# Designed miniproteins, single chains, continued (4): the designs that were tried, part 77

Each design is a single chain, and the fold is of that chain. pLDDT is the mean over its residues in the fold that is shown.

## One batch from the design tools (miniprotein)

Design m14844
Fold by ESMFold2-Fast:
Structure m14844 (fold): chain A 78 residues (1-78)
Amino acid sequence: LSEEIQKDILIALIRIMIGVLRIMARNTEDPEKKALLEEAAEKLDELLEKAEKAETLEEVEAIYKEAKKLFQETLEKL
C-alpha cells in the first residue's frame, strides 16, 4: 500500500468521525450534549485541514491519533 493511499485512508477516517459526531449532534435534543458534539466536530475539522496539508504519512498518522483520541473522549463524555 503506497504512502499516498495510506494518507488518503487516514484522512477518510477523520471525515467519517466528523460525520458521526454531526449525525449525533443533529439527533440530540440535550443542549449541552449537542454543544459538546458540535465543538468536537469543529476541532476535528481543524485536524482534517492539517492532515490534508501534511506532506508525510508520519504527520498524518500523528494527526489521526489526535483525532481518534478526541473522538473517543467526546463519546465517553456523553
Scores: mean pLDDT 89

Design m14845
Fold by ESMFold2-Fast:
Structure m14845 (fold): chain A 99 residues (1-99)
Amino acid sequence: SIISKESQNAYNKWLSSHSPKEVVLLTAKILGLEALGYSQKEIAEKLNLSLNVVSYILKRSEDVPEEVKKKVAELLEKGDWEGAAQVLIDAGYFVSTVP
């Protein structure tokens, strides 16, 4: 699928306003909510993010296996936000979460 330039620009602006740790935590929340069956619009509303940012993160995360997304969702349901982020790091989808 083609990533829109508008979604990419929104994501780049969002990245400039967030720490690496915040980016990984929010990415984990987005992937977990998608695995739980929430729509992109519902995810954007729940996390107070723009739809363009959610869409772009999900597009960039297409290569994340469904089993990894489900494990992230299970940890998020338990309130283990750090554990959810760590699952993505351990799976090789993020290099660093600490500035």
Scores: mean pLDDT 75

Design m14846
Fold by ESMFold2-Fast:
Structure m14846 (fold): chain A 71 residues (1-71)
Amino acid sequence: AEKYYNKGIELEKKGELEKAKEYYEKAIELDPNFAQAYYNLALVYKKLGKEELAKEYALKAHEIVEKEAKE
């Protein structure tokens, strides 16, 4: 999961937002509890103008953090 997440960060820094999105999605597929990947995916959606999706993924990240804090 971390390998795809790190590649997503590199692509985002280069402005390749669509590719960054794909790599963050792959990180989440491998680790569905990867809160950081959800946060970064939300930021990418915001930059792409997809505000509703950005909000949805940010909420998912918060749910994962809350669950980990209680368990």
Scores: mean pLDDT 79

Design m14847
Fold by ESMFold2-Fast:
Structure m14847 (fold): chain A 107 residues (1-107)
Amino acid sequence: KVREIVLEALIELAKQEGLDDILKRAETMLKKPVSAEELEQLLLEVFDKVGFDKLREYIENGNLKQQLAALAILYVAIRTGKLKVSKEEADELRKRINEVIEQLLKE
């Protein structure tokens, strides 16, 4: 359930950024069960293509799906050590992810 919401959010962000490969892979992942590791790897690839500043822009100015996708990507980048942030910033991102997921589950 949560994975489907994250994948739908990623599809929205991938369309906006013109990431056709990411879009196709995310759509495929919606059609069949995938491991958490496969989803996290896809999110890390998006971090590499889009970058921190652009993802922050989506969190501030994007729709709910774009915000969730950007937050999920940043969370995975922080957790894997690819992005170094303060403990306070990491905790803030985790709380914001939970808030956006809760909001999307109500819709």
Scores: mean pLDDT 81

Design m14848
Fold by ESMFold2-Fast:
Structure m14848 (fold): chain A 83 residues (1-83)
Amino acid sequence: MAAKLAQAQALLAQGQQALDQGKYEEAAELYEQAARLVPDSPLAVEALLNLAKAYDKLGKHEEARKVYEEARRLAERLGFRYP
């Protein structure tokens, strides 16, 4: 558990760095990997939200909307109020 959480956090940090550098495709891949490592977790919600942002930056607005809805549904299942 703890090792996968640490790895997912590292992938989220790398994805944020890629976003900051304008490497939106790389950021999307890193966020997808993070979400898969820790499914049904708060980190997966964060990864999916950032994945949607990366897709929006790529002009993939339909894909961004789908991923955003998945993040919202996951947050609801986990008992979080979506901000």
Scores: mean pLDDT 83

Design m14849
Fold by ESMFold2-Fast:
Structure m14849 (fold): chain A 84 residues (1-84)
Amino acid sequence: DEELAKRIIEIMEKTLEANKDLPREEIFELMERKAGLLIYFELGNTPEALKLIRAISEVVRESIRNKLSPEEMLEKVKEVIRKA
């Protein structure tokens, strides 16, 4: 759980660092997509994977609605992964 959480954050952080020149919404989409792909490959089609993917997706949607930065979104992802 903690190891997977760390890897999810790491892939999202690397995605942000590599793509800072892209529009905000596109950065959000890439970060969410890479996190979801990692979760799916690590946990498969399981209830645990679905809970993590939903938690991250909701943070991404809320961050877009509230016009947060990708960095601010990543901080919220760290919080919700701890609880999921």
Scores: mean pLDDT 84

Design m14851
Fold by ESMFold2-Fast:
Order: structure tokens, then sequence, then C-alpha cells
Structure m14851 (fold): chain A 64 residues (1-64)
């Protein structure tokens, strides 16, 4: 769970960085980040910090 959280957080950061660099469209970044947020949400019952991470990521996605 913790290792999965760390991996998903890293992947989300990489996707966001690629979007800011112009390497991903907003549509592509949104779709990929939404999938990560969904996976973080699935971890939330066992790892509350994953739920907070999903909430934060969903707020960021809404700005795309």
Amino acid sequence: AREELDRLAREAGEIWDAYEAGELSAEEAKARLQEIARRLRELAPDLPTAGLAADYLEQQIAKL
C-alpha cells in the first residue's frame, strides 16, 4: 500500500511535469491523472493518506 502510494504519486508528478513542459495535451494529462486518482481512491480505505492524495490530485485535474 505505502509503496503503491509512493509509485502513484511519482507517476502523477511525472505526468503533471510532462503536461507543464508541453509534452502532453490537457486531455491526455487529464485522462492519465484521473486513472491515478482512481487507483489512489481504491487504496484509501486501508491508507487514509491515499484518500487525501486522491482529493488533492482531483482538485488539480479540475484546473486542466
Scores: mean pLDDT 82

Design m14852
Fold by ESMFold2-Fast:
Structure m14852 (fold): chain A 74 residues (1-74)
Amino acid sequence: KTVRISTDTTDPEKVAELAKRALEEDGADEVIITVRGANQEQLEAIKKALEEAGLEVVDARLSGDTATIVARKK
């Protein structure tokens, strides 16, 4: 039960909102988020926002300016 989403927003709060929405609407336990145009500082902020939203960040990586984050329900 994994859902995948992609976004061009680097706003941590909006990324967390999109992740929560995808999990709720799709009935999934895990989300893979692709964020375009992100840097390392934005990735760290997004990880924190996801944790504050009640998700567990299980993997996060940056390849060029594309961040890939795997988060799951606690």
Scores: mean pLDDT 83

Design m14853
Fold by ESMFold2-Fast:
Parts: C-alpha cells; sequence; structure tokens
Structure m14853 (fold): chain A 58 residues (1-58)
C-alpha cells in the first residue's frame, strides 16, 4: 500500500468517525482497525488508526 493510499484511508476513517456521536467513535475506530487488518494486514491497519487518532485529537 502506498503512502498516498494510506493517507486516503486515514482521511476516510477521520470523516466516518467525525460523523458519529461521541459514544460510537471508539467502536468505529475498532471496526476500522479490524477491517483494515483483514484487507491490508496488522501493520498497515495500526498505521491508519494511529494517524486517524492524531487527526481527531487536533
Amino acid sequence: MTEDEIDTAVDIAVEVVKSLPDDKKDDALDLIKKEASKKYGEDIAETIVSKAKEKLSK
């Protein structure tokens, strides 16, 4: 997976999580990590979730 593809996946994850109520955000991040791990592997999934969390904390 290229860096541009990872950045696109991060932006999609951030938009999805931002659209949800606060009580659903952690569940959404867990689901995103699980699905990304299944498609791209654990390391890429962890990178996507970590970057999404950083953007959400700003």
Scores: mean pLDDT 78

Design m14854
Fold by ESMFold2-Fast:
Structure m14854 (fold): chain A 85 residues (1-85)
Amino acid sequence: LDELIKLAEEELKKAEAAGDLEGQAAAHLMLGEAYEEQGDKKKAIEHYKKAIEALKALLPSLSEEDRKAALEGIKKLEERIEELE
């Protein structure tokens, strides 16, 4: 988990430097999952919320199929946040 967190943080920095919203969403999702696995619910929620923000920012640029997948992903993350609270 510690190694996964380190890798996800490095990927997040790269995505932020590149303005890569898709990469930012993926990195925040990985960090949220890793922190949830460690039992750090607060950090998991923070990263899931950031992943949702990045996914929402992507919606206008996505195809109909990709938009549907992103909306389903957002809904699942929102449900996961409610369970962690």
Scores: mean pLDDT 83

Design m14855
Fold by ESMFold2-Fast:
Structure m14855 (fold): chain A 74 residues (1-74)
Amino acid sequence: MSGLERAEEIIKKLKELGLIKEDEDPAEVLGKIRKGEYKGKSKKADEVSEILQKAFKGELSGEEAYEKMLEALK
């Protein structure tokens, strides 16, 4: 499965939480979440931020990061 399909699933969940508005670029919002700029918007956003930061640092594989984000956003 491609990274794009995983990103689309995570984006869908973030839209359901109201963290990504329909007029916002999902890639920019994910970048801000990763940097912690959306800290405090929801507990799930904080968990996704931590997972994305670990994945970006190479502490988690893309597969592990995807599973953890999906679990956090369930």
Scores: mean pLDDT 71

Design m14856
Fold by ESMFold2-Fast:
Structure m14856 (fold): chain A 88 residues (1-88)
Amino acid sequence: EIIDEAVELLRKAYRLILETDPSAQRAIAAVGKALGYAIWSRDEGLEHLEEAVKAAREAIDLARQHPSLREAVEYLEKAVKLLEEALK
């Protein structure tokens, strides 16, 4: 449940970055990596969840470099909170 919500927020951030600034390739790659690990954690086991958090935090740092991506950063921050909650 919590991981599914995080996955949905990561998908929203991914789509929003692609629509708003497709040149932000490093941010897009980092969100994609976070999404992959989050889905893998749901399907295979929670051992991949720490990598999802790490990738999502990297995505936040990269997206923050683009003022146009403020809304995507908000979705990423919410996703990180949910992923960290799942780690407890």
Scores: mean pLDDT 84

Design m14857
Fold by ESMFold2-Fast:
Structure m14857 (fold): chain A 73 residues (1-73)
Amino acid sequence: MMALQAAPDEAAARAWADRLVAEGAITADQRPDAVRALLLGASVEAVRIASTEQGADLGTVARVLEQARAQPG
């Protein structure tokens, strides 16, 4: 199935971001950026990786996803 790790709406995105905070994968301060990235189609793994690589730079993940979505098929 498609998008099993992506959040389909804001409630699901918030649930995933909360789980990532509880796991220590992201901080509570990163939660809004994580929610935005998930709503833009980021996988949970992509959010986790971005947090690890850039230490709280989840806005970069959201920006990359916006740019990818701007590319028509």
Scores: mean pLDDT 64

Design m14858
Fold by ESMFold2-Fast:
Structure m14858 (fold): chain A 95 residues (1-95)
Amino acid sequence: SLEEKLREVFDEIEKILEEMLADYPDDPFIQAALDRVREIKEKYEKGELTPEQAARLLLQIVRALINRAKELGRDDYVEKLQKIESELEKLLAEM
């Protein structure tokens, strides 16, 4: 379902952010992005955000993270994040 796919995207973003934070533990942007994803997830689970609102907010974070990964010279993270960007764009098209 749409809700299951969105939950899978939350889990995938959190996993990549945890991996990025392990590589860059002092990066305040990566830490803030992880905290923001967790906040969006909590608000979505409480019914304070619609699936479309949650997906749009996640897309903004993923795009910002792609730019950060490019600045860090991490093509591996860019590729993983671009895959999530594509998944979020497809989910938004189904909404």
Scores: mean pLDDT 90

Design m14859
Fold by ESMFold2-Fast:
Structure m14859 (fold): chain A 72 residues (1-72)
Amino acid sequence: DALEKAREAIEKAKEALAAGKYEEALKHAVEAVKAALAEIRAGGDVKKAIGLLLDGLGIAIEAAMKLGKKPP
């Protein structure tokens, strides 16, 4: 289930972000975005998928900004 994969990835991304593991947070946030987009493309729970997509994008932006302050 793409929706459940997106939700699981968001949980992992939030945990990684809280732990200061920005590369891991970005990785999980990107997986959440991919899974949410897959749910939207499949015509499933689009409203909930959009919510998870926005959550994933927010985490990805925050993690990327934190990474941008240091060399890769």
Scores: mean pLDDT 82

Design m14860
Fold by ESMFold2-Fast:
Structure m14860 (fold): chain A 80 residues (1-80)
Amino acid sequence: MKEAEEKIKKARELLKEGKYEEAAELAYEALKLAAELQDVTTEIGEKLRAIGLLLDAELTGDYEKAAKELIELAEEILKK
């Protein structure tokens, strides 16, 4: 939990610095950690959703959107 929270905070800082791809990657790492604390169905679903966001960013180049959405999802998973 603490490691996931720390990665989310750092991802937000990278997002503020305009380092969108790095922010998205770090947010994905945080999301994986948060999802692993959930039941298997939720874990698989959230990880697949995160992979979809990263693939969309690779196709569109919009890593800012991916970083924002991944940070939001990681925080949501940690709360619920």
Scores: mean pLDDT 82

Design m14861
Fold by ESMFold2-Fast:
Structure m14861 (fold): chain A 88 residues (1-88)
Amino acid sequence: MAAEEAIVEEAKARLNLLALLGMPPEEILRVTEEALERISNEELRKELLEEAIRAVEKILEMARKFGDEKMVKEAEEVLEKLKKLLEE
């Protein structure tokens, strides 16, 4: 449990940094999927997915504000994938 909690907090920090640096939404998905492979606890998996969704939503808001249509499309595609993982 404590070890998986540390993985979640580390992953959340990485996701927030990637969003701050304006990295492609696919990198958010990749980091999230890699961390999920190391987490078996369902509540912690949900927490990580919810944080990943928030990170991509921030990227989407900024992309819409600046008119980056390519980034908007990429962010929307990653959001759908993350939401599907959260529901399963």
Scores: mean pLDDT 83

Design m14862
Fold by ESMFold2-Fast:
Structure m14862 (fold): chain A 60 residues (1-60)
Amino acid sequence: MTAEEIVETLGAAFGLSPEQREAVLAEARRRGLTTGEEIARVMYELGYISEEQLAAVTAP
């Protein structure tokens, strides 16, 4: 999956706004991130998801 597809999928699952998804996508592209775990970590670092939500992406 592309970074955009992962951001849209996880953003929908975690209830992120379009603006929050754009911020995450911009950061993921800047860092060259392409995995769900890495992108979920960006979401967590920006304060958009909880530690529990981040853990669910790594070990469902």
Scores: mean pLDDT 81

Design m14863
Fold by ESMFold2-Fast:
Structure m14863 (fold): chain A 94 residues (1-94)
Amino acid sequence: MELSAEKKEQAQKYFERGKELFKKKEYEKAAEEYAKAIALDPTFWEAWFNLGEALFKLKEYRLAVTYYEKAVELAPDNEKAREALEKAKKKLEE
């Protein structure tokens, strides 16, 4: 299904709101905004990645792994996403 330009633009706006909240350390609110971005554009790998980052900060390591895995599926050559996934998996082994 081809995503409309309007949906992609709105997803980007939710993503930017999530980043603002993340910078303020409001991780639960950041996760909500990233989830809205994903709902509008499920191919937006950075939104999946940043939701994983917010969950990692909340110590929800199992959920963070799930969201990082989706980011890696969408962007397999992205070293940042792959490294974050490995770090989150390591936390589950501790």
Scores: mean pLDDT 88

Design m14864
Fold by ESMFold2-Fast:
Structure m14864 (fold): chain A 71 residues (1-71)
Amino acid sequence: GSHREEALRLLEELARLAEGELGRTARSAKDALQNGNIVAALTGLRELLELSEDPELRELAERALKHLQEI
């Protein structure tokens, strides 16, 4: 798949696993990417990384960020 498809998959996993504000941020970033707004998706991922101390959520977010940076 493309970097965009992989980033979407990772954001969907983040939205499923994360609750509250983190979950809302992940869903917002996913929706932005689905609408072609890469800048908004990147901003949301950076915000999620600042808000989260969960190693699993951080790993998923960092992987999504790397894929988005290749677009």
Scores: mean pLDDT 84

Design m14865
Fold by ESMFold2-Fast:
Structure m14865 (fold): chain A 59 residues (1-59)
Amino acid sequence: STEELKEKIKEKAKEKGYEITDELAEAIAVASNGDERLAEGLLEKAIKEAKGKKVLELG
């Protein structure tokens, strides 16, 4: 479900040393349509765009 994927995204971000807002985690989960690989790709993109920030947030 989207909720389960959202929680997984939040845990993955923490593993990598980042905090992620609930809004961004939900947006990634919805955009991924249940695809965990796609969700990981979107999280990686968010981390790259953060440019050293520890908090990942929706644009």
Scores: mean pLDDT 81

Design m14866
Fold by ESMFold2-Fast:
Structure m14866 (fold): chain A 66 residues (1-66)
Amino acid sequence: SAAEREELRRLFAEVERRLLDKLRAQGTLTPAREASIRRLLEELLADFIAENVPVEKLREALAAAG
């Protein structure tokens, strides 16, 4: 559904924010690396939507990661 796709986009945006914040704090984030990470996450989001991956699976994986 549209609501599930919007939730996936929000979860991916949160993952992106946390990852970029962590790399920035470590002093390892460059503009090229940031662009590469954003592109990879956009591609993965498109794949998750195309494969109709349940939002619950991503939510469970994020909870398990910490």
Scores: mean pLDDT 79

Design m14867
Fold by ESMFold2-Fast:
Structure m14867 (fold): chain A 65 residues (1-65)
Amino acid sequence: MEERRKQLWEEVDRGIALMQGAVIAREEGIKSIKSKEEYNRIAQRAKELGLEDVAKYFEELAKKL
């Protein structure tokens, strides 16, 4: 059952990161989170707010685009 527990925590962490990133995007006036520039902007803002996990997550998303 440990594997299932790890998956749940990973999903929760990703969900929180996405939610926090979406809030940052809204506050920065980003209408749509689709471009590499927008993902990088969210990541940079997250770093300024001390949300390192969120910043790293969005940097990884930007690299995939």
Scores: mean pLDDT 72

Design m14868
Fold by ESMFold2-Fast:
Structure m14868 (fold): chain A 69 residues (1-69)
Amino acid sequence: DAERLVELLRELGLPELAEQLRAAIEAGDVERAVELMNEAVRRAMARPDADPQKVAEALHLFQRVVAAL
């Protein structure tokens, strides 16, 4: 799930946030992961090519990843 979440953030045009989120997940830093995911959603939805289905999938995967941390 974490790998697919990071891939979805890259597909949403947020490769830097994807790498930062991966590092936070690997460190078990839930607070940082939540902060990064909120920023990713904000930036993804602000884009003119925003894909709400991919954002919803990323949020669903994030919930599952955080539950495992």
Scores: mean pLDDT 81

Design m14869
Fold by ESMFold2-Fast:
Structure m14869 (fold): chain A 105 residues (1-105)
Amino acid sequence: MSPTEQLVLELGLLLGLSREEAERFAKEFGALLEEANAANWSGSEKTKLFTEHLLKLAYKSPLIDKENPELALRIIGAILLLLSERRPSREEVREIIERLKELFS
């Protein structure tokens, strides 16, 4: 599994997805990233696609209320911002989710 796929897997597990669901989302994300890179998609195009994919992942989470899309978008936005700058650690992703739940739940 690539480092990016591993991050999505860890995010899914952190959000309470089953291992099977988290692995599926990780593989799908990896495939999307490879396709976007091969097609030389712009940063904005990649951001939109990845945001939509990660939002779908977030809505599969028992920890994220589908009635609170604003919180889901804040979580995804924070993670995508980190991904645009550098590869975040698992601990950083966990802290972001916990912090955003405290501030915006």
Scores: mean pLDDT 73

Design m14870
Fold by ESMFold2-Fast:
Structure m14870 (fold): chain A 66 residues (1-66)
Amino acid sequence: MKYLITVKGSAEEKAAFLNELKSDPNVTVEKVSDNVYVITVKGDPNSEIAFVLRLLGDPNVSVTSL
């Protein structure tokens, strides 16, 4: 599925978060603005659910399903 992600925090925290996302071969990251990204997750539904739960657990990240 696709998710709209808004990332807050320091420059270092944003860079670390984005590098982690980009290192996953099942994740495609598309920049909309400096703090807003569209993320496409591929793979099985259980892996996708686990991924979304990790994002929802980050206080510096806002997630909206597209």
Scores: mean pLDDT 77

Design m14871
Fold by ESMFold2-Fast:
Structure m14871 (fold): chain A 76 residues (1-76)
Amino acid sequence: KLEEARKLYFKGLDYLEQGNYEEAVKWFEKAAELAKDVDPKFYARALYNLGIAYEKLGDFETAKKYYEEAQKIIKA
């Protein structure tokens, strides 16, 4: 499960680097879903990158929500 989450996460990073932010969102969402019950720190990392992708798309409200959720998990 965590190994699959990492693969999807790196797929998201590839799209983020290419400037394809809509695809980056899709892959980070899949990575976050797989990591949610397995690795809280990795889940938070995926949520943080969802924030970055949404910020790049100009959706600052959604980006803020993901950043705040990631921060809560890291501090838990």
Scores: mean pLDDT 84

Design m14872
Fold by ESMFold2-Fast:
Structure m14872 (fold): chain A 66 residues (1-66)
Amino acid sequence: EKIKKAQELVRLLREHGASLGVATEVASIVLNEDDPEKAAERVAELLRKHGFSDEVAEEVRKIVLS
């Protein structure tokens, strides 16, 4: 379910030091993008833009695609 994935991603991102704003943007992408591959791509791009490592971006992508 998209809501559970969004909640998991918010928790994970906050553990990695993300602000509520960044976590909310990621949740919005997951909830509004029906294509999981597109959601994963958009989320990874957003995280790189905010200075997150490739490792964190890849971990988040895997959760979006699961």
Scores: mean pLDDT 80

Design m14873
Fold by ESMFold2-Fast:
Structure m14873 (fold): chain A 100 residues (1-100)
Amino acid sequence: DFFKLFNAKAHDIAGKEAEKKGDYETAARHYDLAGQYYFEVGKYDQAAIAYTRAAESYEKVGDLEKAAQAYENASIAYEHSGDTEKAEELRKKAEELRKK
């Protein structure tokens, strides 16, 4: 779906701009949406990267549950791309955040 890929790229750019301005709350939301759209169009590597950036941004604002969910989503995306090592690393990060 062309529109989903366009939306993924638009949100990825918006997330990077918000991050550069130190607006981690806005960056996290945009990266999360970018990850979702990349995943839906089968761009699993891009989805994993976007979800990881969302998780890091959620951590910076102290939203540990959303950070854990984003790391879990990134892990699932890496499983789909065949990067089992990165998938396991991010699954462990999500688990640790949920224990706090």
Scores: mean pLDDT 90

Design m14874
Fold by ESMFold2-Fast:
Structure m14874 (fold): chain A 55 residues (1-55)
Amino acid sequence: SLLDRLFSPDPAEQARAGRELVEMGLEGVDELIAKATTPEQKAALEALKRALESQ
């Protein structure tokens, strides 16, 4: 899943998943925040959402 790839230990997978998430926009980020299972995942996704909002 996109969430698994975004938090993969492989930086190339993380970069690809991050680009896909940016293309989905804020709607996609909100969906992933709802699906995130750890505080670390939620914090990372909220940081990405803030970055997208500032663009």
Scores: mean pLDDT 76

Design m14875
Fold by ESMFold2-Fast:
Structure m14875 (fold): chain A 75 residues (1-75)
Amino acid sequence: SMQEIEDAGEGLRIAAEAVRRVEEVLSERELSEEEAVRLAEEVARELAERNGASEEALRMAVGLAVALVRIELRS
């Protein structure tokens, strides 16, 4: 239970930072939805690995970052 909460918190934090970085790129140039999604996946994965995140936190970060970027682009 505690580990699940820690993994969730870390995954959410990494996803939020990944989305912010993707939004900065989108503010300076146009990306297709597929390009933005690939960038979100790559940034979230790199941030998770750099921070020594668990596989569960990494999986959550990637999934959430992709979902949030798709929502942003469709809004």
Scores: mean pLDDT 85

Design m14876
Fold by ESMFold2-Fast:
Structure m14876 (fold): chain A 76 residues (1-76)
Amino acid sequence: SWDEFERRMGEVQELARQGEQARQQGDYDRALELYRRALELARDAARTGPHPEAARSMAEWLDEQIKQVEEEKERK
């Protein structure tokens, strides 16, 4: 349902927000944990939800954020 989809995407957004906050604090391990949780939920919403394209776009964005945080963590 749309209500279930909205709730799930709300969870994705909240996890992404928390991940961004952890990233800003330099807690890259925490940021990666939160972004990966958000990615898993976004991928599930893409498979089962009524608006798969929106969920896929979010998952693609989260994949890119994860890559960036991994690169930031490798900086000395």
Scores: mean pLDDT 84

Design m14877
Fold by ESMFold2-Fast:
Structure m14877 (fold): chain A 89 residues (1-89)
Amino acid sequence: SLELITRLVGLALRAIGLLLDLKLAYERKDLKAAEEQLRKLEEVREEAEELLEEAKKAGDEEAIRFAEKVLELVEKAIEEAKKIIEELK
């Protein structure tokens, strides 16, 4: 549905914002801020997984594809956050 796709786009934009905040934390060498961004990205992943399940239950093939793309984006963002956190330790 357009509703599900709109919510998924919102999650993708939130993930991009969190990546920018993560870059700022890295520049400042702020481990606590980087860990906070990782926790927020993990929350976005959980929300994306919930929307993927809603799309699957609805049989909304377009929303399923969008949810899978958003989940891929968020998973890559989480991987980058973990690398930054390890570098800052």
Scores: mean pLDDT 87

Design m14879
Fold by ESMFold2-Fast:
Structure m14879 (fold): chain A 73 residues (1-73)
Amino acid sequence: SSMEKKRLLEEMMEVGAEILALSVEKLVLRKELEKSKDPEERKKLEEEIEELERRIEELREREAELEAEIQKL
């Protein structure tokens, strides 16, 4: 239905916005990593980047699921 499609599209927009926000955060952390020479700080930044990458991957999987659901309507 058109109403169901609208709800899925709205969820896709929300997921897309979250992916963008996390991608910006990841970019900031990568720039901090490039400037850091402290091994302990670098390790912490790398761990934070890896966590953001996992969250982005989960959101991209959700985006793909939503796209597949829309294609069935």
Scores: mean pLDDT 89

